Designed miniproteins, single chains, continued (2). Designs and how they scored, part 5

Each design is a single chain, and the fold is of that chain. pLDDT is the mean over its residues in the fold that is shown.

## One batch from the design tools (miniprotein)

Design m4148
Fold by ESMFold2-Fast:
Structure m4148 (fold): chain A 92 residues (1-92)
Amino acid sequence: MTEEQRKKFEAGFLKLVNKAVEELDRWLDEHELTPEEAEQRINELYEKMKAELDKLADELGLTPEEKARLHQRLDSFKQGLIAWARERLAAR
């Protein structure tokens, strides 16, 4: 991957992450979700983000190994969202 491709990918990843956080934040504000319901919605966001990132990776010509590292990064993000949502629900 070139440096330019890397920067474009990182920008796209950050936009998807920010959009997912905003969507989850809105759901938590509009609905009194249980921790289990919040985790289900996070899993739905994860599947959507994974599909969009796979398309971006294919567009940029990423290798299977680079896609695997991307999936690990996305999994870490998902775990962070679950922890954040649990703390937010406990605080309210």
Scores: mean pLDDT 77

Design m4149
Fold by ESMFold2-Fast:
Structure m4149 (fold): chain A 111 residues (1-111)
Amino acid sequence: MEEAVRTLAENAPKLTKEQVLKIAEHIADVAAEELRKAGVSPEEAQRARDRILETAKKLIDEGKSPFEVLSAVIGEAYRIARELAGDAAANRVTRKMLDEAAKLVEEFVKK
């Protein structure tokens, strides 16, 4: 978690709007899959994915920084996952989202 947060903070400012949206889409899909593994219905997991992605799109349209967008997406995912599956599931969902986001950020900035 600490390593992933550092990677996001250092590299997020180098991302384009399109790259931020691709990362947000990927980690929203990760959140939905982890929620399904926690016993959330496919319909509820899809609604969670859609809410997470709408948060990203709204903040991108408002001109928020890549780091602010990704942080808000992860925070919204935690809130939703906590309501649907509890604190332990919310921690697992957001940890996996952070790890996957950091991986994609590094991939996009290594070129």
Scores: mean pLDDT 84

Design m4150
Fold by ESMFold2-Fast:
Structure m4150 (fold): chain A 71 residues (1-71)
Amino acid sequence: MDEDIKEGVVSLVLAILRQGAKLARERGDEETAQLYEESIARIEKLVAEGKYDEALKLGQQALREINAREA
């Protein structure tokens, strides 16, 4: 159950990051789009390795850094 919850949260974070990358690219903000894309790639690699705790921490860090840039 704990592992399934972490997997679900990571999937949600990835969906948010993918939507963020799409919107950033649509507005011509390539720097922000690249930050989303790099975070997605790193999280997907951790998920492929079964490292959901590390993937979740990285996703939370990416969202904090991007939010700080857009604030």
Scores: mean pLDDT 79

Design m4151
Fold by ESMFold2-Fast:
Structure m4151 (fold): chain A 82 residues (1-82)
Amino acid sequence: KLEELEERIAADPDDAEAWRNLGLEYLGKKDYEKAKEYFEKAIALDPDDAEAWRALGRAYAELGELEKAEEAFEKAKELEEK
């Protein structure tokens, strides 16, 4: 739930999982710009989160930023291989 995720981030702004989940909530609402912003915050805190990179790729693809989407999906794949 959005309010619970915002409270988690207010209590611990370094909670990368909460930022990723907030991005997923906005992705579900089709607010791709906010989803992208929140996934970028999650990745800044935890660059090894393959799920965050894949979700960022989905947001980029929906925004028509296909080259950035491809780069994000490639990073997710590399992290899953490790």
Scores: mean pLDDT 83

Design m4152
Fold by ESMFold2-Fast:
Structure m4152 (fold): chain A 90 residues (1-90)
Amino acid sequence: SDLVEQAIELAKLQDSNGNTPLHLAAKNGNKDAIEIIVNIISKSEDGQNLLKELLKAQNKDGKTAMDLAKDNGNEEIALLLQHALELLNE
């Protein structure tokens, strides 16, 4: 749907530091935002490939969303993102 496509485009946007919305949600411990992003992306036909790209995306400091979650003590979020990436590699 058009709304899913727009949400995907927004999820790919990078700020001046190369952070996507997923990076910022992981850094800030916003589990609800992460679950919304993952669920919306996963429902699209190309969602598995896009979610894999977003999980592997590095900001200007070379950090993924999972790295930012770990750096900020958000261990539950870090595990959630790790498991999502593992499922996409199978």
Scores: mean pLDDT 83

Design m4153
Fold by ESMFold2-Fast:
Structure m4153 (fold): chain A 110 residues (1-110)
Amino acid sequence: PNKIVQPEKVEGKEGGSVTIEAEGDDNGIGSNNVDWYKQKPGEVPELIIYNDNVRAEGVDDRFSGSKEGNVAKLVIENLKKEDEAVYYRVVYDNKENKWVWGPGTKLTVT
């Protein structure tokens, strides 16, 4: 079973920036391409980044992704209060033919 590790919480200041780092299991899904989902309370998860660094349609250019080895990063610049959400690293496990969701990182904007 492949595992994704994310920080439980991150905090950023409005107008500042935040980086969420999520690590994949090297013996499982760490080398696979990463998607990032944003979920606000009461809403369905929204795809914001796919294939490590491609921004999804309609997503603000303040959001960017990158991946080095098994560590994926989501960067949010010029933070706004509406960016408060839980952010999930998601990958497809080609060995087990299933999507694997990280535990999520809660972003607070102060």
Scores: mean pLDDT 82

Design m4155
Fold by ESMFold2-Fast:
Structure m4155 (fold): chain A 69 residues (1-69)
Amino acid sequence: GQEAAELIDKAGVAAVLGRLDEALELLRRASKLASGEAQTLLDKAIELLEQGRVEEALRLMREAAQLLS
């Protein structure tokens, strides 16, 4: 829904700024509001951010946001 998409957008901004702890917290909140394929993509994005794979995480976050629009 809209709230999950807004949290993903905020998480993306935080991740680009190197605020990975903030980005992870926002994505965990977004994942709890999402379901199905969007939730799966967000859970994988969380894993990638925990590994420092920011660019790959941002791609999955964008895909999840599109599914929630």
Scores: mean pLDDT 87

Design m4156
Fold by ESMFold2-Fast:
Structure m4156 (fold): chain A 68 residues (1-68)
Amino acid sequence: APEEAIKILEEAGDKETARAVRQAYERNDLDTAILAAAVGLTSAKVQGNEKEAKAYEEALDLISKAAA
């Protein structure tokens, strides 16, 4: 569910991305929700932070499945 993706992002410490995803869902803008999570994932991978990257991958997977 969208709420689960937001919780994962908040627990990862990225409250800004979590808020962006929540706002995107509220206005039915799923593309922006996907983009926000994807940007976070790319940043975490570039930094080599596997724990953070996994949180973004989980959130992105949940958001993408909600798009169907």
Scores: mean pLDDT 78

Design m4157
Fold by ESMFold2-Fast:
Structure m4157 (fold): chain A 90 residues (1-90)
Amino acid sequence: MSLEAYRAAVADLVRQLATKSVEEIKKAIEELGAHYLIGLLLGREDMSVEEIATELKRAAERGELPIPPYLLHVLAEKLGVDTSALDAAL
């Protein structure tokens, strides 16, 4: 396994996340119960789930990873996103 393969897999997940609607991302965050943790990681303790979902989608559209890869992987699984590239890189 190479760092390049891992980076490519993370970039693929970010691109797939960018294709999801704010509503789909919001539902996944709610199902995970992770909205407070993600809000803290974005620097805001008072963010609503909708605001968090909107910020994650905007960051993903910019090719940014505003949360740790582990949380991105878990969120992607809840969204039904193909994580096989990341699984193969690990």
Scores: mean pLDDT 73

Design m4158
Fold by ESMFold2-Fast:
Structure m4158 (fold): chain A 71 residues (1-71)
Amino acid sequence: SPLEERGQREIDRVSSVIDSSGRISPEERRRLAELIKRIQDAIENKASEEELQKLIDEARRLVEEVRERDR
């Protein structure tokens, strides 16, 4: 589904941020890794579109917060 594709893209985006950013704290890395796992679990368990969209939105928000804190 398009939402599953968006979920996978957010997993890839978050993973890239963890790998490329030297400014992310260990606690922020743990939160982002936990969020990746939640999105993966939601896709695997065929969670509702509402739940998957919520996780995608949360991932985008956390990435933006980390990027803003780097400045």
Scores: mean pLDDT 75

Design m4159
Fold by ESMFold2-Fast:
Structure m4159 (fold): chain A 67 residues (1-67)
Amino acid sequence: DPSLASMTEGTLALGRILDERNVSSDPNNVVDVDALLEELRRRGVRMSPETEANLRGDLYGGLVVPS
């Protein structure tokens, strides 16, 4: 499933970006979802609109692991 593959790649890249920015280690940090998605695109991560919506939902919902 190309959508699922894109979602997995986006999740891994997102985790790296959060780690680099030290966001994931601070539970009091507010995650700027739009800035993170833009950074993913800037790094060349291919994301479908559906994958982006799913990651956005997970980020707003408390960073649930995508399935």
Scores: mean pLDDT 57

Design m4160
Fold by ESMFold2-Fast:
Structure m4160 (fold): chain A 74 residues (1-74)
Amino acid sequence: VPKEELEREVEVAVVILSLSVLKLSSEKEGDEETAKRAQEALDEVVELVKEGRYEEAIRRGREAIEELLKELGL
């Protein structure tokens, strides 16, 4: 496996994990809106990954993480 391809796969995994953590944390706090937005972003990232669009999945996921962190006041 090319190093660059493996690095993209790792970045995708980190994005998916980060969105999953944000969803679970939001659910624990009772923030249903932020949890829903985290789930929507997670679903979109997973769909892009299924299409082999790793770079777009990483970018979209990072944008979603940043927006969700702002909503949580972090």
Scores: mean pLDDT 81

Design m4161
Fold by ESMFold2-Fast:
Structure m4161 (fold): chain A 55 residues (1-55)
Amino acid sequence: SSMEEEIKKLEEELEELERRGVQAVLDGDDATLAAIQARMKELKARYKELTGKEP
């Protein structure tokens, strides 16, 4: 279903952002880290909206 596809996409994006966040810390890239944290917050909120649960 369209909802299942969107949930899978959110899971994939969250996993990639977690990896990028670790790299941003290692690189000392505070601007990238802040952007990743903001994006993760948005995606987690969307996941909660669709599933009624925390990712």
Scores: mean pLDDT 87

Design m4162
Fold by ESMFold2-Fast:
Structure m4162 (fold): chain A 91 residues (1-91)
Amino acid sequence: MELYKPSKEIKEFLKKVGITKDYVTENEIFDAAFNYVKKNNLLYVDENGNIVVDASGTLLGKILGKDRMTVGEFVRALAEKIEKEGEKLTA
């Protein structure tokens, strides 16, 4: 399983949700992000029936640089943030 040393921004987010590990899996970051979205009721259905994440005014929205995004855009943006700014450790 691939471990990442998260970026300072992702680490701050993880700490806010109770994760203080120095190294995390990509799945742990995704689970933390989706649990945050669900806990704060950030998922809604738009006027066109699309499932949207509204991260407006949240640390997660600031980290990803977007206020609203589809679930697919959310997954992609988070994966890109982990890959570009996190340090990947291969065991």
Scores: mean pLDDT 77

Design m4163
Fold by ESMFold2-Fast:
Structure m4163 (fold): chain A 110 residues (1-110)
Amino acid sequence: SEELREQQLADIDAELDRYYKEMVEEIKNKYASDPEKQKKEIAELKRDYEVAREYIRIVLEHPTDKEKIEQKLEELAKKYGVSVEELRDRVARFEKKRQEIADKRILKKN
């Protein structure tokens, strides 16, 4: 269903936005005394986040078509003016930070 797919994408977008906002707050707290470093780290995170959102959408739209995913990743890399390797690095950096936040939330419950 198109409507079910749109709902799933919206739910994932909302989850990723929640993680992104928490990451921004962690950077603000870590670099509270260094506004230039704070600005640089937030800008890098935002670039990684924007790429990760589009990457996840591509994968969800083509879960069984690896060739279509690779084609769409090349198009996305061209859109952002980066290599596919750099695009994958940006996704990996965001996913690592997302996992670190998820792990911290589990540990705080114990």
Scores: mean pLDDT 84

Design m4164
Fold by ESMFold2-Fast:
Structure m4164 (fold): chain A 72 residues (1-72)
Amino acid sequence: IKELLEKAKEAAEKGDYEEAAKLAEEAMRQSIAQRDTVTAIAAKEAAEAARKGDGETAIKNLEVAIQQVEKR
């Protein structure tokens, strides 16, 4: 999960919002499977922001998701 979130953040920083959204959606799905609701919500918000072209909001939510995964 963490690696997917880090790759999503790198994609968003490079302006590749489609790749960022795809990676964040995969991280969200894996977080749901692990019953990590907080990380799943942050990843979902990041994916939605990336699909809207809001890179700043996407990056912020990816950082929140990464911090949540590190606490496990």
Scores: mean pLDDT 79

Design m4165
Fold by ESMFold2-Fast:
Structure m4165 (fold): chain A 57 residues (1-57)
Amino acid sequence: PSSLAPALADDGRPVAREAVVEAYRTALATGHMSEEEAIAGLQRWLGLSEEEARALL
């Protein structure tokens, strides 16, 4: 169905966002990074505010 559109970035973004959040949560849970690093990563990659990034963790 979406193959009729040459580019549909918005349709793919929610899936990519969830994958990024999951990756940072896993890294935080396994001790590979600090909470502050995870927040900074989410802000950088997803364009979230600090409060929004903290709420997702």
Scores: mean pLDDT 70

Design m4166
Fold by ESMFold2-Fast:
Structure m4166 (fold): chain A 65 residues (1-65)
Amino acid sequence: SKAFWEQAMKEIGDIDKQGAKKIREARERLSDDPLKARYEASKIAVEAGEQQTAKLKEARAKIAA
């Protein structure tokens, strides 16, 4: 059902927005140093991505079942 997916997306959106905000700030601050920007983005994305992946996998499993 779409309900599990929508709930997961909402939670992912909230979690990811905070990480994405920090990633945007790093990219803007390091606009002339893309290597550092990518490194910082990677660190932030790992934390947000773990939560995002868990939510998505659980929602997909429930939908697929």
Scores: mean pLDDT 77

Design m4167
Fold by ESMFold2-Fast:
Structure m4167 (fold): chain A 56 residues (1-56)
Amino acid sequence: SAEDKVLKALEAFGRPLSVRELARLTGLSQSTVSRALRRLEAEGRVVRRDGRYGLA
């Protein structure tokens, strides 16, 4: 899923990533990444800091 791809990219890089960086790393569109991040943030699995997203 898009959510799994986003989480794996965050785990692999070990730092907060922007929507643009996540789109490039996963091969997903920025809109798909944004939807996945909103869902993961609502689930408490990622946090937003300074316009970037990292693991919670």
Scores: mean pLDDT 85

Design m4168
Fold by ESMFold2-Fast:
Structure m4168 (fold): chain A 68 residues (1-68)
Amino acid sequence: SGISRFIGLALRLIGDPRFEVELVGPDTLRITARPGGEAALEALLEELKADPRFEVSQEGNTLTVTLK
């Protein structure tokens, strides 16, 4: 289900030292690249854009990802 995918994504990203992760709503994450993590954030953006279950937007070094 979409929620299981969202939980799995959140757990993966929280453990990644390249990112700061904030749960801003029950289905929304804010992910900010730490210094040196910018290339990893761009790769994550492309990964999330390819998944039709997510709506993703980027503002600078921050992604907002919402489960549809």
Scores: mean pLDDT 86

Design m4169
Fold by ESMFold2-Fast:
Structure m4169 (fold): chain A 77 residues (1-77)
Amino acid sequence: SMEEAGKKAADEIESSLPPEAAEKVKEELDKFKNSKSSEEAKQALLGLARKLQEEVGNDETARILSAVAPLIAEALK
């Protein structure tokens, strides 16, 4: 389901981060994970991407999001 895909994507992103960075993005991960519509998930993803860029930089953010892109696509249907 879209909800399950979003939760799996959030969990994989969290697991890809150092613990300190994971704590810093937790609020944005939780918003994405708990999104109830594709529109909420899109807005949460934008916030999460910005926070990831702040904490781990642009290149690492692109790598992380690319790795979970199929799960993100499923969550945004």
Scores: mean pLDDT 81

Design m4170
Fold by ESMFold2-Fast:
Structure m4170 (fold): chain A 59 residues (1-59)
Amino acid sequence: MVKVQAVEDYTATSPDEIDLKKGEIAEVLGNVAPGWVLVKKKDGSTGKVPGSVLKVIGS
């Protein structure tokens, strides 16, 4: 299971995207497009975010 943390705030600009707050932890579900990662938040919400706003914190 890969855990990632947001390095900056991200605001969704499309219905298939999800908001992240800086420091928020999410689980990687997969890659959906080049540079885009599908994540699951602690509340169970899922959506895509740019990989550039994420860092890997768990292996």
Scores: mean pLDDT 81

Design m4171
Fold by ESMFold2-Fast:
Structure m4171 (fold): chain A 92 residues (1-92)
Amino acid sequence: AEKEKEELKKKAEEYIKNAEEAERLARELLEKAKEYEKQGDERKAAVLYAAAGILLAAASFEYLKAAELYEKLGEEEKAKELREKAERLARE
């Protein structure tokens, strides 16, 4: 039914939003980590790299959940793009 498709699309959009926020935070932490590494603060850099890794893993998971919902909606191209994005983030 149309209502069911609208609910699936809304959930998929929420997963994408969560993934994008996690990815953005991870990138910010990676930039800070590189700055501390350049300053010789290896301990602070290591903590921020670890935190960024956790956020990238979370983003990957959220993108995979969104891809599953888009596949159910018949939007195979969108699902493929989200899976490819998740795979890139998981390689960190």
Scores: mean pLDDT 86

Design m4172
Fold by ESMFold2-Fast:
Structure m4172 (fold): chain A 59 residues (1-59)
Amino acid sequence: STSEQAAQLAQKGAKAVLDGADPEEVKKKTAEELAKIPGVSKEEAERLAKLAVDSALLA
């Protein structure tokens, strides 16, 4: 489903940040990938990418 694909991409972004990748680069890349999923708007993709990266940094 769309939600499952979005969750997998968000988790991938979170793991990249935990592995030492640049948070701003990961946020941009994750948002671009999320926006490619049918049913995900550009605004929702950016919101989900931000949430995933910010959550990883606070964990």
Scores: mean pLDDT 80

Design m4173
Fold by ESMFold2-Fast:
Structure m4173 (fold): chain A 64 residues (1-64)
Amino acid sequence: AEELTEEGRRLAAAGRYEEAIALYEKAIELDPEYAEAWFNLAGALAAAGRNGEAAVYGRKAQEL
């Protein structure tokens, strides 16, 4: 899970938000309690303009 989240951060930094989102989703499937993956997913969604989804996943991360 952590390795996928780190790879996702690199892709997001390069502006590859769709690929970053896919990796964060895989990280969450492997470890649903890994709060950092939820925070990073929310950040990538916001950067992609999907603010409604970003807010939902950001709240989920805060409860972990």
Scores: mean pLDDT 79

Design m4174
Fold by ESMFold2-Fast:
Parts: structure tokens; sequence; C-alpha cells
Structure m4174 (fold): chain A 57 residues (1-57)
């Protein structure tokens, strides 16, 4: 599964209030990788990332 989709699934399971560390663990990624991908998409938090990626799918 692509890294962006793994992060989206983790946020969907944990909720938008989950920490980046919790999302990274659930997605099987490093916190640095999650932060970089969110920054590349222009998302400041989990909710913005979820909304932006869902609009693209």
Amino acid sequence: MEKKVRILKAIAELGPDASQREVARAAGLSVGTVRRIMKELGARNNEEFYEKLMEML
C-alpha cells in the first residue's frame, strides 16, 4: 500500500486528534516520514491531511 494511503488509513482508525507518533506507528512508518509527506501535501495536521487526500481520491 502506498505511504499516503497508509497514513490516511491510520488517521481514519485513530481519529484526527491522534499524535503524529501514533499515526506513524499505525502506518508502519517513521515520524519523520509522516511529517515529510504531510508537509509535501501542505497539511498542518491530521484533519487537513485527511481532507486534502480524500479530495484527490
Scores: mean pLDDT 77

Design m4175
Fold by ESMFold2-Fast:
Structure m4175 (fold): chain A 87 residues (1-87)
Amino acid sequence: MEALEERIREATAELEKKAREYAEKAREAREAGDEEAARKYLAEAARLMAEAQRVAAEIAEEAGDLELAEQLREGAEELERKAEEIE
C-alpha cells in the first residue's frame, strides 16, 4: 500500500518544481532591483502552488480524506487570492 503522501508528492512534483523555479526567479529579480519582474514571478509561483494543492485535494478526496481535501482546496483559494493581490 502506497501512502497518500507519496501519491500526492508524485502527482504534484512538476508543479512544485515549477513553483520553486519561479520563486527563485523572483528572488533573483528582486536582488537585481526589478521589483515588477519579482512580483510577476511570485504571483506565478503562488498560482502553481495553488494548482498543486488542487491536485492534492482531488487525490485526498479520492482516498476518502475529505477533511484534508477541504483544507487543501481552501489553501489553493488563499494562494490564488494572494497571487491576484501581488499582481
Scores: mean pLDDT 84

Design m4176
Fold by ESMFold2-Fast:
Structure m4176 (fold): chain A 64 residues (1-64)
Amino acid sequence: MKKVVLVRGDDEEAAKELAEMLKKEYGADGYIVLVGASVEEARALAERLEREEGYEVILARAPG
């Protein structure tokens, strides 16, 4: 199963830094950063990636 890290935050650099850290920690295949997205928007994308693409999604929120 492919793994992806999905990070939501208001600061793009902080979100990217967290995403890269979590990608290494969990051995994920990639990461996606959502700047200015709501929790509902991030959850909807995570559910789509899990159902349509077969990813295991690791959801996190960056400080900022």
Scores: mean pLDDT 81

Design m4177
Fold by ESMFold2-Fast:
Structure m4177 (fold): chain A 70 residues (1-70)
Amino acid sequence: AAEAIAAGDYVTGARLLVEAQPDDPQALVAAGKLLEMAGDYKGAIEYFERAAELGDPAAKKLLEEVRKKL
């Protein structure tokens, strides 16, 4: 991001994406990335796992990447 964003903005954005589209793998991946940027790696893992179950192959790679940051 070109501007500094508080971690709370990432967490709020992730929640709103999942609330709007709870079973959309693209929304879950976006929410997971926002939580990862906020430092909530456990929350990011949960959303990437759900996205992978819904058929997003990129979510498996994102899950491996976030686990390395724990």
Scores: mean pLDDT 75

Design m4178
Fold by ESMFold2-Fast:
Structure m4178 (fold): chain A 64 residues (1-64)
Amino acid sequence: SALVERLRARLEIPEEAEEEILAAALAVAEGLARALGIDPDSELFERLALLFAEAELLAHRART
C-alpha cells in the first residue's frame, strides 16, 4: 500500500519492521474515519493514520 510506505518513511520504520503496530494503527484510523465520514483517500485520513501509528509505536516502546 502506498499509504503504508509513506507511514514507514515518515516514522523511519524499515520495510517488514513493526508490521503489527502499523496494522493496529491503520485499523483504528479506518474505524474512526468510517465513523466520522472521512474520505480514505484524503490528506486528513493520512494525517490521522500517521497520528495513530506514532501513538502505537510509542506505546509499544513504553511496554518494552
Scores: mean pLDDT 77

Design m4179
Fold by ESMFold2-Fast:
Structure m4179 (fold): chain A 83 residues (1-83)
Amino acid sequence: RQPASPAEKEELLAEHRAAVAALLERARELGREDLAQHIEELEQVTLDMIRNTTEEQVEFLRDLIADQKSGWEKRLDILAQKA
């Protein structure tokens, strides 16, 4: 199986890092350092997946990153409304 191209890996990495940075900022704004730590732990797992991804997995991994970002945004929105 062919590994993903360097360009595809860089794109996924940039998308993931941007998502994590935004979520960490929101978690800290809400005073939820526990969530910020959990998001950072999730980052390490996702970075390992990006490094080892194949061409066939690129779209799946992109969708996974987008879903994770959306899920965290929804959780943070609920917490902001309850605070």
Scores: mean pLDDT 75

Design m4180
Fold by ESMFold2-Fast:
Structure m4180 (fold): chain A 68 residues (1-68)
Amino acid sequence: MKEMIEATIERLKEMNMEEEFIEKVKEYLEEIAKLTSDKKEDQEKARKKSIEYGEELEKFKEELEKKK
């Protein structure tokens, strides 16, 4: 999991994404990783949170672009 998070962060840096956005992505991926367990309920919660975080990241990116 950590290696996948690091790979994602590195790719975002290569794309010259805003540093604040990259930090937000890292936080969300780490939160999702904490929700992964052997319990089916926790796994479903992690999947739903990944979708919600994706939508929040899109909105956060728009807000950062407006501040330029």
Scores: mean pLDDT 72

Design m4181
Fold by ESMFold2-Fast:
Formats: sequence, structure tokens, C-alpha cells
Structure m4181 (fold): chain A 58 residues (1-58)
Amino acid sequence: KEELLQEAIKELSKINPDMADRLRVLSKILSVDEFALAAITELSKHNPELAKKFEEKL
């Protein structure tokens, strides 16, 4: 889960670095599962196919 989260954040940072930074700050407050869902949800707005692939591996 942690590894998938890092990959999702990495892909999101290429598309929307501001959102990736916001999610990194939220990682201190949110559980790993909540954080992963937030990251995948944002990624789905820009790359739904990639977001779906990460969601399947959660």
C-alpha cells in the first residue's frame, strides 16, 4: 500500500505538483488508506486509466 501510494503521488506530481504537495501535507493527518484514496481520486481527474490501475492494486 505504501509503495502504491508513493507511485500515485509520483505520477500526480508530473501532472499537478501543487496537488501532490498538498497530499504530502495531508499524509501527516490522514490514514494511509484515506491518503491513497485521495491521491488516486486526484489522479483520476487527469489520468483515469492510471488511477484505476492503482485502485486495483490497493
Scores: mean pLDDT 72

Design m4182
Fold by ESMFold2-Fast:
Structure m4182 (fold): chain A 52 residues (1-52)
Amino acid sequence: MLEELAREAEARGDDELASLIRMFKTVLKGESPEEAEEAEKKAVEKFKKIME
């Protein structure tokens, strides 16, 4: 989900948003699978609202 949103942001010309999404994705790699999944779902909702 996050990588797809980052690619969509880049396609829209929003390089700053794409970089922010990828940075957050990198941070999630340090978390447990369950914590990463919860945080990713919340982040996807927030980023979708920003892109809307």
Scores: mean pLDDT 76

Design m4183
Fold by ESMFold2-Fast:
Structure m4183 (fold): chain A 103 residues (1-103)
Amino acid sequence: LEEEIKKLRELAEEYRKKMEEYYAKAKELDGELAEKAIAEGEKASEAEAREMIARGQGGLHRYARDPSLREEGARGYAYLAGGYAGFAKHYEEKAKKLEEELK
C-alpha cells in the first residue's frame, strides 16, 4: 500500500511537471486560452483529461508541420497543459484516499 501511494505521488508529480512545461508554452501563445484550459482540466474527469491530451497532441502535430498555424500551437499546448493538470489532480486524490485508508 505504501509503495502504491509512492507510485501515485510520483505519477502526479510527473503530470504536474508536464502541465507546467506546456502551460508556459501555451501562455506565450495565448495566455487566456492557457488559463481556461487549466481550469477545464482541473474540473475534468480522467476520461475528459485523456481527450484533452489527445486533442493537444493533434494540435501540436499540425503546428510542428506548419509553424504559421499559431492557433493550433496555442490550443495544442493549452489542451496538453489542461489534460495533465487533470491527471495530476486525480492521481493526487487517489494517493490521498489510500493514505486516509492507512490511518
Scores: mean pLDDT 85

Design m4184
Fold by ESMFold2-Fast:
Structure m4184 (fold): chain A 61 residues (1-61)
Amino acid sequence: APGLIATAGRDYTAQSPDELSIKKGDKVLILEEVDENWWKAEKDGKTGLVPKKYIASVAPA
């Protein structure tokens, strides 16, 4: 299947409406790379930006 699942290594609280809040151990579907520091991802039907530095691992979806 296309896509990657990213697993959060620590909690992140969204700083803007365009960002997703994530908790350590959360899995999000990577939709696209926005830049070297941010992915556009989906969690529980919501899409937004997640910081790459808060991600512990990525795996095929």
Scores: mean pLDDT 81

